# Ledger of designs, part 37: designed miniproteins, single chains, continued (4)

Each design is a single chain, and the fold is of that chain. pLDDT is the mean over its residues in the fold that is shown.

## One batch from the design tools (miniprotein)

Design m13338
Fold by ESMFold2-Fast:
Structure m13338 (fold): chain A 69 residues (1-69)
Amino acid sequence: EKEKKIQEAAKYIREGLVHLERARAGDRSALPRAREDFEKAIELAKGVSKWTEDVARGGLAEVDRLEAA
């Protein structure tokens, strides 16, 4: 169960990073999707893997930074 949650969180982190790179390239419509993916990864990782949760939180912080720009 915990292992499956970590695997699912990693999947959402990868998807969020793809959307984040798309947003950096100029497609700001990808920002809401990146946010959703990182938020799902945080929920899956919380209490299970601090490292995975921290990675997802870092991605969310980057989404916030790009939205402010």
Scores: mean pLDDT 85

Design m13339
Fold by ESMFold2-Fast:
Order: C-alpha cells, then structure tokens, then sequence
Structure m13339 (fold): chain A 101 residues (1-101)
C-alpha cells in the first residue's frame, strides 16, 4: 500500500504539470510554444507518439487498478484524482496533435 500511494502521488503531480503545459500550448498565449513543441514531435513523431501513448496506457491501467483497490480506503480521492489527471492529460495531448494534423 505505501509504495502504491507514493507512486500515485508522483503520477498525480506529473500529470497535473503535463496538463498545465499542454493546456498552455492550446491557449492563444502559448500558441507559439505549442507550434515549437509540435515541430519537435513531428521530427520524431512515431517514436514520441509511441512512447507517450504507451506511457498513458500503462499509467491509466495503473490508476484504474489503484481506484478499485482504494475504493474503501481513505486514499480513494487521491486514486480518483490521479486517474482523472492521466485521462485529462491524454485528452489534451490528443487535442494538440489533432490541431496540427
């Protein structure tokens, strides 16, 4: 349980930061930075896309299992917030890719 909680906190912080970054790239203020991010992505699209999609899938699966294990735990909200953060970050990334497709 302790290792599960620590990993969950780490993933929450990671994906909240990623969501903030990706949301900025989707904003008018971040449009230039978003284009630069996508230029780097396009240069290594298959490698970067494969890595990020695999990372999202692995972390979404982990978060889903953590929610089930923590359903009656005092950490239920932590697990649910982490699962939501991963889902939101993935959706923002997919939106950014679709914008520049």
Amino acid sequence: MKELIEKTKELLEKYLARSDELAYYLSPEGAEAGREFMARFEENRDEVSGRLNREFEENEEFAKKAVELGKKSKYKELFEKTADAVRVARGLFESLVARYE
Scores: mean pLDDT 78

Design m13340
Fold by ESMFold2-Fast:
Structure m13340 (fold): chain A 110 residues (1-110)
Amino acid sequence: MKKEAEEYRNKGEELLKEGKLEEAKEQYEKAIELDPNYGAAWARLAEVLAKLGEIEEAKKYVEKAKEILEKDPTDAEAYYELANALESLGLYDEAVEYREKAIELDPKLL
């Protein structure tokens, strides 16, 4: 199950890089369906929603990603991807805090 969730997340990442926001959204939704505790996938879904202009839903999914991170505070990937979602929402100061936390947990994310 977790491996299949990661495969959908990876497909979403490729589509996001291509600017295919609706298709990326579908892949991240599949990832969270398979692993509802996949904080990084919730954060990426929030970023995609923010880029699509679905600001209220993006904020809701940011809060969901934060809730998951409170239960797993060592998920560097989720902190990093949440920072990107916050930046897409214009919450720059909060984005910096989450990015710094990600780098503290995994310096390779520099």
Scores: mean pLDDT 84

Design m13341
Fold by ESMFold2-Fast:
Structure m13341 (fold): chain A 58 residues (1-58)
Amino acid sequence: MKLTEEEKKIIEEFLNNLPDSISDEFKKIALEVGKRRKIKSVSELASLTTAEALLRST
């Protein structure tokens, strides 16, 4: 699916604000979550990405 300009801005802002110590896998999960769901804010993307990462680690 094509991302809207607002969704792209949210994803880019989230990724740019992550510390360099964050794993590449976490960044991949963030991109997947952002593409699959209609994200309204950076905080929503952060919460959903963290939850998805925790589920995948178990």
Scores: mean pLDDT 75

Design m13343
Fold by ESMFold2-Fast:
Structure m13343 (fold): chain A 59 residues (1-59)
Amino acid sequence: KVERLREAYERHGGDPTVLANEALRLGVDPEAIVQVLKRAREEGLTPEEVFDELIRLLE
């Protein structure tokens, strides 16, 4: 599951929307994803930081 999210990150240049959609497909809680995206917008998280937060939700 983590490998699929990593492949999405590598292929799409870390677009947060693409990463969020892939995390949803992998079974991450939608509310948790919304919180990560909200923090990305409010705190200016990098694509790498968004990826790291989503990985934690998959573990």
Scores: mean pLDDT 75

Design m13344
Fold by ESMFold2-Fast:
Structure m13344 (fold): chain A 62 residues (1-62)
Amino acid sequence: PELSEEQRAREERYRPVVEAASLVMTEAGVSPEELGLLISEMIAQGKSVEEIAEELRKLAEE
């Protein structure tokens, strides 16, 4: 599958969140299903990508 320039830009915007999510899954043992729900809820609350990534990193250190 080919990624459009817009899809690539969106993936790049969410890259910090993806990296933080990987750390939470690896270090805190949080499931990708649970992470998906948390991220979705934060987006619904109007949080930015940067704010979401920061919250996830705090979860990994908890």
Scores: mean pLDDT 73

Design m13345
Fold by ESMFold2-Fast:
Structure m13345 (fold): chain A 66 residues (1-66)
Amino acid sequence: NQAELYLEVGLIYLKQGKYEEAIKGFEESNRLQPNAIAYRNLSIAYEKLGKFDEAERYQKLADELE
């Protein structure tokens, strides 16, 4: 599953503190199949970058899928 592979790659980058790369992985995962885990982790990555408006938007998208 390509969406799951992009999600896993995003999580690896997130653990390494590579937030921009993590965001790209999570965005590709959601582009292929919208999923709450990727949206939650997008919110976390944007918070780490100080982009709180984007973080709030993605948190709401994750909540809508759950």
Scores: mean pLDDT 87

Design m13346
Fold by ESMFold2-Fast:
Structure m13346 (fold): chain A 63 residues (1-63)
Amino acid sequence: ENDADYLFRLGQKYLEEKDYEKAIEYLEKALSIKETPEIYKALGKAYEKLGDYEKAEEYYKKA
């Protein structure tokens, strides 16, 4: 498992735990290594849960 896959899984874990700020931190790190639709969707979801709908829409459009 590469660093991007590990960071993505960690970000998803924090999303499930509703720690959206930590989820964003790890998902952004994963995105910096690999840009995938799944990472963009996860970031969109995290920002949406934080009430940042503008940022959420931006990420969903890139997915």
Scores: mean pLDDT 85

Design m13347
Fold by ESMFold2-Fast:
Structure m13347 (fold): chain A 56 residues (1-56)
Amino acid sequence: PVGVLLTAEAATAEEARAAVEAQIAERHPDGTVVAEHVARDPETGLWVATALVAVP
C-alpha cells in the first residue's frame, strides 16, 4: 500500500470533511482512511480537512 495525503477547504468543518471524503471516493475508492484531521485557518477563515489514505 501507498500512503496518499488529500486536502480540501470549505467554509465549514462539515463541508471540508465532506469534500475530502468525496475526493477519496472519486480518486481512491479502494483506499482505507487511516487518519483524518480538520482545522480552521485563522488567516483565511476556511476549514481545511486533511486525510491520509492507504491505497493498494
Scores: mean pLDDT 83

Design m13348
Fold by ESMFold2-Fast:
Structure m13348 (fold): chain A 55 residues (1-55)
Amino acid sequence: AGGGDIMTVNLMMKRFGKTDPRDITDEDLERFGKETGADVSVLKERLQRYLKGRE
């Protein structure tokens, strides 16, 4: 994952009190998108790239 993917996922984990990015739900992505104005599809893609980098 790129630095932007890592930073975005870490921000989401901190925002929602998650210790594992696998615990981030579609509801969390929607909420973060609403709070930040980010596109949920972009957030989902960033999360998937981050998770792939952990496998």
Scores: mean pLDDT 79

Design m13349
Fold by ESMFold2-Fast:
Structure m13349 (fold): chain A 68 residues (1-68)
Amino acid sequence: SMEEEKAKEIVEEAKKKLEEAKSLDEVYQIVQEAARKLNELNISDEVKEKFEKELLKAALEKMDELNR
């Protein structure tokens, strides 16, 4: 669906921003903005959970990198 495609674009944009993030505050801001955009979409709980999981995984990987 168009909504699912938008969800994918939101997550991919967030992942690109996470690559450039230099602090935990930036990671938090990127995740919060992406989560806000995902919540505005009319998508099923299953699709939302899938994209939220991908977003969380990318954020955790970036946070791990920044803690080194």
Scores: mean pLDDT 84

Design m13350
Fold by ESMFold2-Fast:
Structure m13350 (fold): chain A 114 residues (1-114)
Amino acid sequence: EAEVYLLAGQAYLNRGEYDKAIEYFKKAIELDPKNADAYRNLGEAYLKQGKYEEAIKWYKKAIEIDPENSRAYLNLGKAYYKLGKKEEARKWFEKAISLNPDNKEAKELYEKVK
């Protein structure tokens, strides 16, 4: 059941239907509160809506569950960058790169916040 809601949320996220994506990711979390991907995807939906502080909250939950998730650190950096917190953004991009040195997006964003 949780997986069905996660997949539906991802489909809505990919179509730009962020409110529906948020609904389905929250349902996935209700059924499986240990699913780091659901928290990361919920954060991404908030990020795309411009709700950067909410995005940060959910990305931090994702990394508490899965501390080696390079994608969650990348997204956390993006949210801080959108808030104008360049020092925080740089720190999280560095962490994303340390976990995945092949992440070109993280390296490009790191250069942007130097």
Scores: mean pLDDT 88

Design m13351
Fold by ESMFold2-Fast:
Structure m13351 (fold): chain A 84 residues (1-84)
Amino acid sequence: MEKEEEKKNFEEGLEKLEEDAEKLLELYYVEKKLSKEEVIAGFQNGIGQLEKLKEEAEKKGFEELAKKAEELIEKLKKKIEELS
């Protein structure tokens, strides 16, 4: 039961970080409320949180969640490169 709760917490954390990244893109491209520098800083913060989530998920044996975190990290790195 506790392991299932841990897995749900990682899934929710991953979903939240993905939603936060999409919101940053919306605020920048659609609403034009953020500067490029603010979006890049937000993505860098998100990558740091995702790297920690990936490491902890790997330690707990949640390889599927760790893989999803890595995929999102690569997506955000690519977006930073596109914005730079």
Scores: mean pLDDT 82

Design m13352
Fold by ESMFold2-Fast:
Structure m13352 (fold): chain A 88 residues (1-88)
Amino acid sequence: DVEKKIEELKEQAKRNQKAAEIAKARAEELESRGKELLADPSKREQAEKYFATAKGMKEAAEQLTKSAKDLLEQAEELERKLREKREK
């Protein structure tokens, strides 16, 4: 069922977009914690680890955002094909 596939792709895109927002928010929290650690020069290495983790989460969020766009493009292609077949 093409219509069911379109709905599944749209729902998966929504889930990926929500996951991307959560990852971005968590990255901001880690950056904030890293900045607090920089108040103590002896904790610079620990701060770097927080920044590295935050960077990884931002990269993951970008991948999830890209995946959501790809899923929406697939849904749009299927919708176009469905319309072409039904409104020939």
Scores: mean pLDDT 85

Design m13353
Fold by ESMFold2-Fast:
Structure m13353 (fold): chain A 63 residues (1-63)
Amino acid sequence: MKIRVTASAISKDGKRMAIGEVVIPEDGDLAQAKEEAKRIAEERAKELGLDIKKVEVQASKIE
């Protein structure tokens, strides 16, 4: 199995989000993958000119 790690950088008005995604093997470093996904989401948010309120991270198994 693989794990999909998705980070959503949410704008202060809640109307927009930038998404970062990393896929790792099931035995991979989940903590590192979460940080990478957050970094990607935050960089995309900056490119879009978004003021970020929060970053939410989810991990799900891909079958």
Scores: mean pLDDT 82

Design m13354
Fold by ESMFold2-Fast:
Structure m13354 (fold): chain A 65 residues (1-65)
Amino acid sequence: AAAQAALERGRAAAARGDLEAAVRAYGAALALDPDNEEAAANLAAVLERMGARPGVAAVRAALRA
């Protein structure tokens, strides 16, 4: 529930071009559910749009360090 709400906030932010808000929302979703591949993939896509090209594993690692 909480992870899903954070994921929906991330999608809304990304759709309007607010990539920083999208990163925060998807990061929150991963903090609540670290195995959420949808949140990890969406976060990776947003970071690629910002000029970074991490893989899903790199994104997950960055959120823990």
Scores: mean pLDDT 73

Design m13355
Fold by ESMFold2-Fast:
Structure m13355 (fold): chain A 55 residues (1-55)
Amino acid sequence: SVEEIAKKLVEKFGIDEELAREIAQAVLDGDLVKAFMYASAAGIDFNEVLKIAKE
């Protein structure tokens, strides 16, 4: 779920919960461009985001 992915992103990277939800929602919607842009803005490696979403 969005909440589960967002929680893992907050725990691992210390980002804002709202930003984490935006990244999680974009990944689940298949909007990889949006997910990449938000992750990059937060200083997060997009490959790490994809690993978390795959689990």
Scores: mean pLDDT 82

Design m13356
Fold by ESMFold2-Fast:
Structure m13356 (fold): chain A 88 residues (1-88)
Amino acid sequence: SAALERNRAALDALAAELRDALRAAIAAGEDLHLERTVELETRDAADALAVGQHLGDRLVALAPLVEEARARGIRVDLELTLRFSPAA
């Protein structure tokens, strides 16, 4: 489904932005505060679960960078809003 492909692309783009922002904050020695809203389309509950699993996997992959920031005394605040709408 094109909608599911767009959801994956949106979550992958979010994960890439979070990773790059974390790396930049660590390199600069500066606190990070990031607010993002992601618009997602789902046909049913299975699509919503797939989004949750994919997002979970991407956040787990960021754990080493979050720990590196913590070890360097860098504060990381991530505020993520997920908005779900029915797929056309």
Scores: mean pLDDT 84

Design m13357
Fold by ESMFold2-Fast:
Structure m13357 (fold): chain A 70 residues (1-70)
Amino acid sequence: DLDKEIEKKVEELLKALKANDIEGIEKLRDEADELAKKYRDSDRKKALEYEQLSAMAAMALFVLKLEQRS
């Protein structure tokens, strides 16, 4: 059910999280958001999966920025 391209981006998000790569996570969030917008009219399920990935990246980014506020 999960698209292989989305699965790959989830792996990239996990790698960026382990590396504390804020810029990488921001890039993944933005890419996922753009892909969700792209697929909204053609594939609602895929668009929703990318929206969820973007939201997960945004949440991870928020947590990391809180930890790095010093």
Scores: mean pLDDT 80

Design m13358
Fold by ESMFold2-Fast:
Structure m13358 (fold): chain A 68 residues (1-68)
Amino acid sequence: SLVQEAQDVLARVYNLAKELGDEETLKRVKELHEQLHDAVVNGDTAALEAILAELRRMLEELEKKKQE
């Protein structure tokens, strides 16, 4: 499900940001977690898709940063 995908990507972003000590990304993940909760409660599929897209972008950037 879209919700499960968003939760899985969010967990990966959180764990990687924590490993890298990226406090700014950790703060953004917390904001996105709250937005994800609201989108799930409201059945807002468009918001869920937007949150998932941002989380996927964040994951790619963190993985790139880890290689440096």
Scores: mean pLDDT 86

Design m13359
Fold by ESMFold2-Fast:
Structure m13359 (fold): chain A 73 residues (1-73)
Amino acid sequence: SREELEAEIEELKRRLNKDPDDVEAIIELARAYLRAGDPERARQLLENSIWHYEAIGKLEHAKKLREALEALP
């Protein structure tokens, strides 16, 4: 349901507040935004996260996020 999806999004946001470097939570949050009908928010989250990890030299994290971005419709 939409309520279950909203609860999932809030839980993923809480996980990221606790661990901002949780790449899997970022990818799951982007997918949740896509399922919620907001592909623009999903794309922006992934693009901002890619920039951040490239800026700090975590290229493997950036690569995973780029793969998730390329998988968006």
Scores: mean pLDDT 87

Design m13360
Fold by ESMFold2-Fast:
Structure m13360 (fold): chain A 67 residues (1-67)
Amino acid sequence: MEEEIERLARELMEKYNLPESEFPKIKEELRRLAEALAATGLLDEELALRVAYMFVEGDLEAEVLRA
């Protein structure tokens, strides 16, 4: 899971051209959301991580649109 979180965080960093200082924050947010979603027992860890990715991606996209 941790390696997958790092990979997805890196993809988001690259996609939105974020500075290095944002990497730990994006990684932690992905992990936190995935863990919270998995804790509901309704989603498998893999699905929880994918949903977390979509949420973080949407958040970043909304931030760009607001700017």
Scores: mean pLDDT 77

Design m13361
Fold by ESMFold2-Fast:
Structure m13361 (fold): chain A 105 residues (1-105)
Amino acid sequence: SLSGPLTGKKILLLDTDEEYAERLRAYLESQGALVYGVAHKDKETILDIARILGKEVKFDAILAARSLVEEVRELFPDIPVVEIEPSDDFDAVAARVVAAIEAAR
């Protein structure tokens, strides 16, 4: 097989845990996803960058840390938002993203 369910999917990744976000981004990119990663200690900075990116890119899904989920859903009401935790298994996260994209169609 030459492509997986995440191949070419545009994912916005928002987290306050910079190290976890970098590792998760690398994993999702290895699955063929196009990942726009935003990781910062300041929540307001993450949301400001997400607003700017959302004007230029139509995302298929958004991955957001629990603390960001409510405000991200308000910013992107038409895009599926998947909550992430630093303890989440990357395969399980990828499966949740695939399910969320399919449910939104």
Scores: mean pLDDT 86

Design m13362
Fold by ESMFold2-Fast:
Structure m13362 (fold): chain A 63 residues (1-63)
Amino acid sequence: MKEEAEKLVEEDLKTPFRSARRAIEAGDVERAIEILEGMKRTYKAMGQDEAAEILEKRIEELR
């Protein structure tokens, strides 16, 4: 994975998508997956395919 895409995803999970990280920490896996799937869709719509693939991998790890 490219460092730039990884950094983008990591920063976005702190702000504005902090709620996804909190859901993971609380063990609410279904809620976390829902939010991460929304982020993935947004990245794909913006043409950030590498960031979307990073989120897909994280979603798969949570399943």
Scores: mean pLDDT 71

Design m13363
Fold by ESMFold2-Fast:
Structure m13363 (fold): chain A 59 residues (1-59)
Amino acid sequence: SMIEEAAELIKNGELEKAIEIIKELLEQGMSPREIAEKLIKLGVDPELVERLIVKAVLA
């Protein structure tokens, strides 16, 4: 799953690659909220998730 790959990249500090996957998920029709909820459920810090989603959506 792309979302699981994004979570692993975030945990490994590969934030730029994770942002690219988040952008792809947004383009596929997944909402920012749904992406955030899934990443948090996979053990990613909520504050970090919010920051990465903002970067993917708003620059």
Scores: mean pLDDT 86

Design m13364
Fold by ESMFold2-Fast:
Structure m13364 (fold): chain A 81 residues (1-81)
Amino acid sequence: SLEEEINRIDAEAEARYKAGDPAGFDALVEVGVAYITLAVIKVTEEKLKRSGTLTPEDVKEIERLKANAEEQIARARELLA
């Protein structure tokens, strides 16, 4: 899942930061942004669930948010490379 991917890169970034690698800190910032995007996805999904409607447009918006989170994870991975 997206959350599991964020948790994995968070653990790697924290390990690098604790080892004294400044790249670990930079990656943790991007991980923080990814967690915010994940929270927005969860809030959006909950709002749609409460409305009782799930249109194709709503699905596309959730897909767009997930793509944004994947890009944020990719940036964190690049910083750790």
Scores: mean pLDDT 83

Design m13365
Fold by ESMFold2-Fast:
Structure m13365 (fold): chain A 118 residues (1-118)
Amino acid sequence: MQPLASAPVTVDLGELPAGKYTVKVTARNLGPNPLLVAVELFADGELIAGIQLRVAPGETATAEKEVELPKPAHLQARVRAWGEGDEPATVEVRIEVLDEKGNVLASATATVEARPVP
């Protein structure tokens, strides 16, 4: 099977105060191929967390990870997808940053297309 890979998509999550947060990633694979989705979280340009999900065609997968900001920081996420197949596969990714009470403080969405690698 031919490898599929996406270009990275960077989304802005804004500035958050110091504290403990849960990062929730929801990925919906629009098909037709299984995808591995990776989300890398950056605080002021420094990598602080990585989350990976395997998403079957037509399925939705969710993963959560706890992160701590020792000081106020500007958050960004970088989204990539990989798979195998002869056809492009599109995944919709929602990233939510929740406080300790489960309130959504920041969210972003990315649509990422994994394409056959030449």
Scores: mean pLDDT 86

Design m13366
Fold by ESMFold2-Fast:
Structure m13366 (fold): chain A 78 residues (1-78)
Amino acid sequence: SLREEAERKLQEAEKTLLKGGVYYAMNKKDEAIKYFKKAIELAEEARRLFEQAGDSEGVRRANEVIEKAKELLKKAEE
């Protein structure tokens, strides 16, 4: 289902975000930036799928991941 596909994409985004955070903690900023950008892309894909499924809660969760990844990206680019 669209909801199951969206959930899988959101899980990928969350795992990618965590990997970016690990690189950031290791002061590997270029790697962290790449992972944060990828996490944003995956979470935006998940949001799109949740929107198609009519899952407003899924959209909210995807937006939280997007916001967090964008905040971390800004910090890594400083």
Scores: mean pLDDT 91

Design m13367
Fold by ESMFold2-Fast:
Structure m13367 (fold): chain A 96 residues (1-96)
Amino acid sequence: NEELRERLVELVKQLIEEYAKQAGVSVEEAMEMLRAFAEARNDTFGKVLLAAIKAIETGDLSELDKFSDKELQKAILALETSDPEEFRKKVEEINK
C-alpha cells in the first residue's frame, strides 16, 4: 500500500525534524540518533523505522515493501501516539 508507505515516511521525516529542533542538533545528526535507537530496539517497529530512514535517504519507498500493511499501520499508530519527550529521552540514552 503506497499511501501507508508515504504516510510512514512523512511521519518519520517530521519526527527527525522535530527531534533536531528540540535537541538542538542538525537534521543529519537527529537521523543518525534515530537510526541507533531503531537498531537497539531489535523488534518489528525498530526494523520499520530503519527501513523508513533508508527510504528517506534513497528516495526509494520499496525499502518498506518487506513489511505487511498491518506492520506499517502499527508503526504509524505508535509514532502518532508516542509522547515526544519520552521518545527523546530514549533516543538520547542510546546515543550517549
Scores: mean pLDDT 79

Design m13368
Fold by ESMFold2-Fast:
Structure m13368 (fold): chain A 96 residues (1-96)
Amino acid sequence: MKKEELLKAVEEAHRRIRELAAKAPQLGDSIVAATDALLEQVKKLSPEEAARFAIRGAEALQRYAEASKPAMDPETADGIIRVARELAERARELLA
């Protein structure tokens, strides 16, 4: 696995989540902070550890967005859930 492919996937997810979080200002800072932490950890880990961490982090972000739906626009929440799910799927592909 090329760690660069994983970093690119995490950066793309981070960018997309930041754009979506801007539509939910009260939760945006928490969502962005969680995504920033995911990106920082992925940079520090070995390729396989980074992929496993990205999978767990993406799944945690998905569950957080699902729990936060009542406090945000459902389409915005579903967008964040979709990005997190796609990141988890991509990280699994890169780990395999």
Scores: mean pLDDT 79

Design m13369
Fold by ESMFold2-Fast:
Structure m13369 (fold): chain A 75 residues (1-75)
Amino acid sequence: PSREEIEREIAEALARMLLSVARLAVERGTATPEEVEELGKKALELLEEAGAPEEVIEEFRREAEELLKEVKEQE
């Protein structure tokens, strides 16, 4: 694999990990809206910097938006 492909794979793995942490925290009622928003932004930033396909970025954006909505509803 090229360095670009490896960087993209790492970015996707890290982004998934960030959203998984956010989801777990939301499910356990320990997350704040600010924390969920921050993790989502970091995940999307990693994907954009690595040049991930728009389709992948959109999928992660949707998941991040859903988590943020869920945590706000816990207020």
Scores: mean pLDDT 81

Design m13370
Fold by ESMFold2-Fast:
Structure m13370 (fold): chain A 79 residues (1-79)
Amino acid sequence: SELIEYIREKIKKVPSLSPEEAGRLAVEAAMEYLKVTEDVTRGIGLVLRAIGLLLDKASPEEVKKFLEEILEEAEKELA
């Protein structure tokens, strides 16, 4: 799945990013998941959580953990 490869690549990048860059990347990844998921409620929930991480200036470590959660959901649904 192109989405799964996309999220894996982003997870590798996150540790080198600033909190602001990491938060923006979390929103982008959650939005990409929302575009493909049949569970729109989960998709929206993940986007709202990503916005929260961005606004709270969450650490790259917290963003990485969040992206790993999106990856797990994408693998369950699309793999």
Scores: mean pLDDT 86

Design m13371
Fold by ESMFold2-Fast:
Structure m13371 (fold): chain A 110 residues (1-110)
Amino acid sequence: AEAARRREVSRLTQEALDHMRKAYEAVKKSDAPEELKKKVIELLEEGATNLVRGYQAYQAGDREAAVKYFEEAVENFRKASEVAGTISPDAAKHAREAAENARRALEVVR
């Protein structure tokens, strides 16, 4: 059961990062103003940083820290999706998928 949960958290974390990278690429390819691109990219990067910190905390057995970091990652990716929706439907879709996979990882960690 525990080994299966560890594999699931790893898989969901990787899928969230993959969707974050796809959102990043879609933002870069858009014709949106650079200020809006920068805002979405900063939110995606903060989400990725919190997601990685959450996974590291989980690997170290610090469940409380893992929950906090995963919750912050979900919020960062949700905000990225909202702002990205004004510049690229593709970026918004991938940011939303990053948030959903991070949320599922959070549920498994709890």
Scores: mean pLDDT 90

Design m13372
Fold by ESMFold2-Fast:
Structure m13372 (fold): chain A 56 residues (1-56)
Amino acid sequence: NVEKGKELAREAGKLFSQGDYDKASELLKQAGELLKTELPSDEAAELVRKEVNKAM
């Protein structure tokens, strides 16, 4: 589910802003895996990057 992957990426961005790097890294991995089920790896990575940046 692309929307769920985007949501996890945004949560990771918020955690990075709070300094919770361990939890942020775990959510980024989950977001990437969800997005790669529906998108090519390069597109999934770009979408994660955009959503993290929006949340930071």
Scores: mean pLDDT 80

Design m13373
Fold by ESMFold2-Fast:
Structure m13373 (fold): chain A 93 residues (1-93)
Amino acid sequence: SAEEARRLAEEALRLAQEAVRLVKEAREAYKKGDVERAKRLAEKAIRLADEGIRLAMRALRLGENDKEAVLLAIGAALAAIGAKTEAELLLKK
């Protein structure tokens, strides 16, 4: 349903925003030389981003006729993909 799609898109956006916040905290920890904290925050950001992407994809499948749900889901997926990419780069360096 459109209502279910919207709820999934909102949850996906919440997870994506938390992943973005964790990546920023991971970068600050890395700059301060706390590599172990940076790694833990980055790993958590990846897990949240993956769940955000999964929920966003479900929202897109259910909400194809609800433009607001579709736009929210796309925004959430893009934010989550960005956070995941940045977190993976932190773990490699």
Scores: mean pLDDT 88

Design m13374
Fold by ESMFold2-Fast:
Structure m13374 (fold): chain A 56 residues (1-56)
Amino acid sequence: SAIDALEAWALRQYLAGRADAAATSAAVREGLRALENGGSTEQALEAMDRALAAAQ
C-alpha cells in the first residue's frame, strides 16, 4: 500500500543514517499530505525526499 511504501522509505532513511527520527517523521508527514491531496505514491515519496533534503 502507499502507507507501507512511505514507512519503508522512512525506515530506510533512518537506518542509513541520513536523518534522525524527528527529520524522518517530518518528511513522512509531507508524504501523507501529498496522499491526502490526491497525489500518487510516487508523488508522496518525492515530497518526502524534498522535505528531507530541505531539512539538511
Scores: mean pLDDT 80

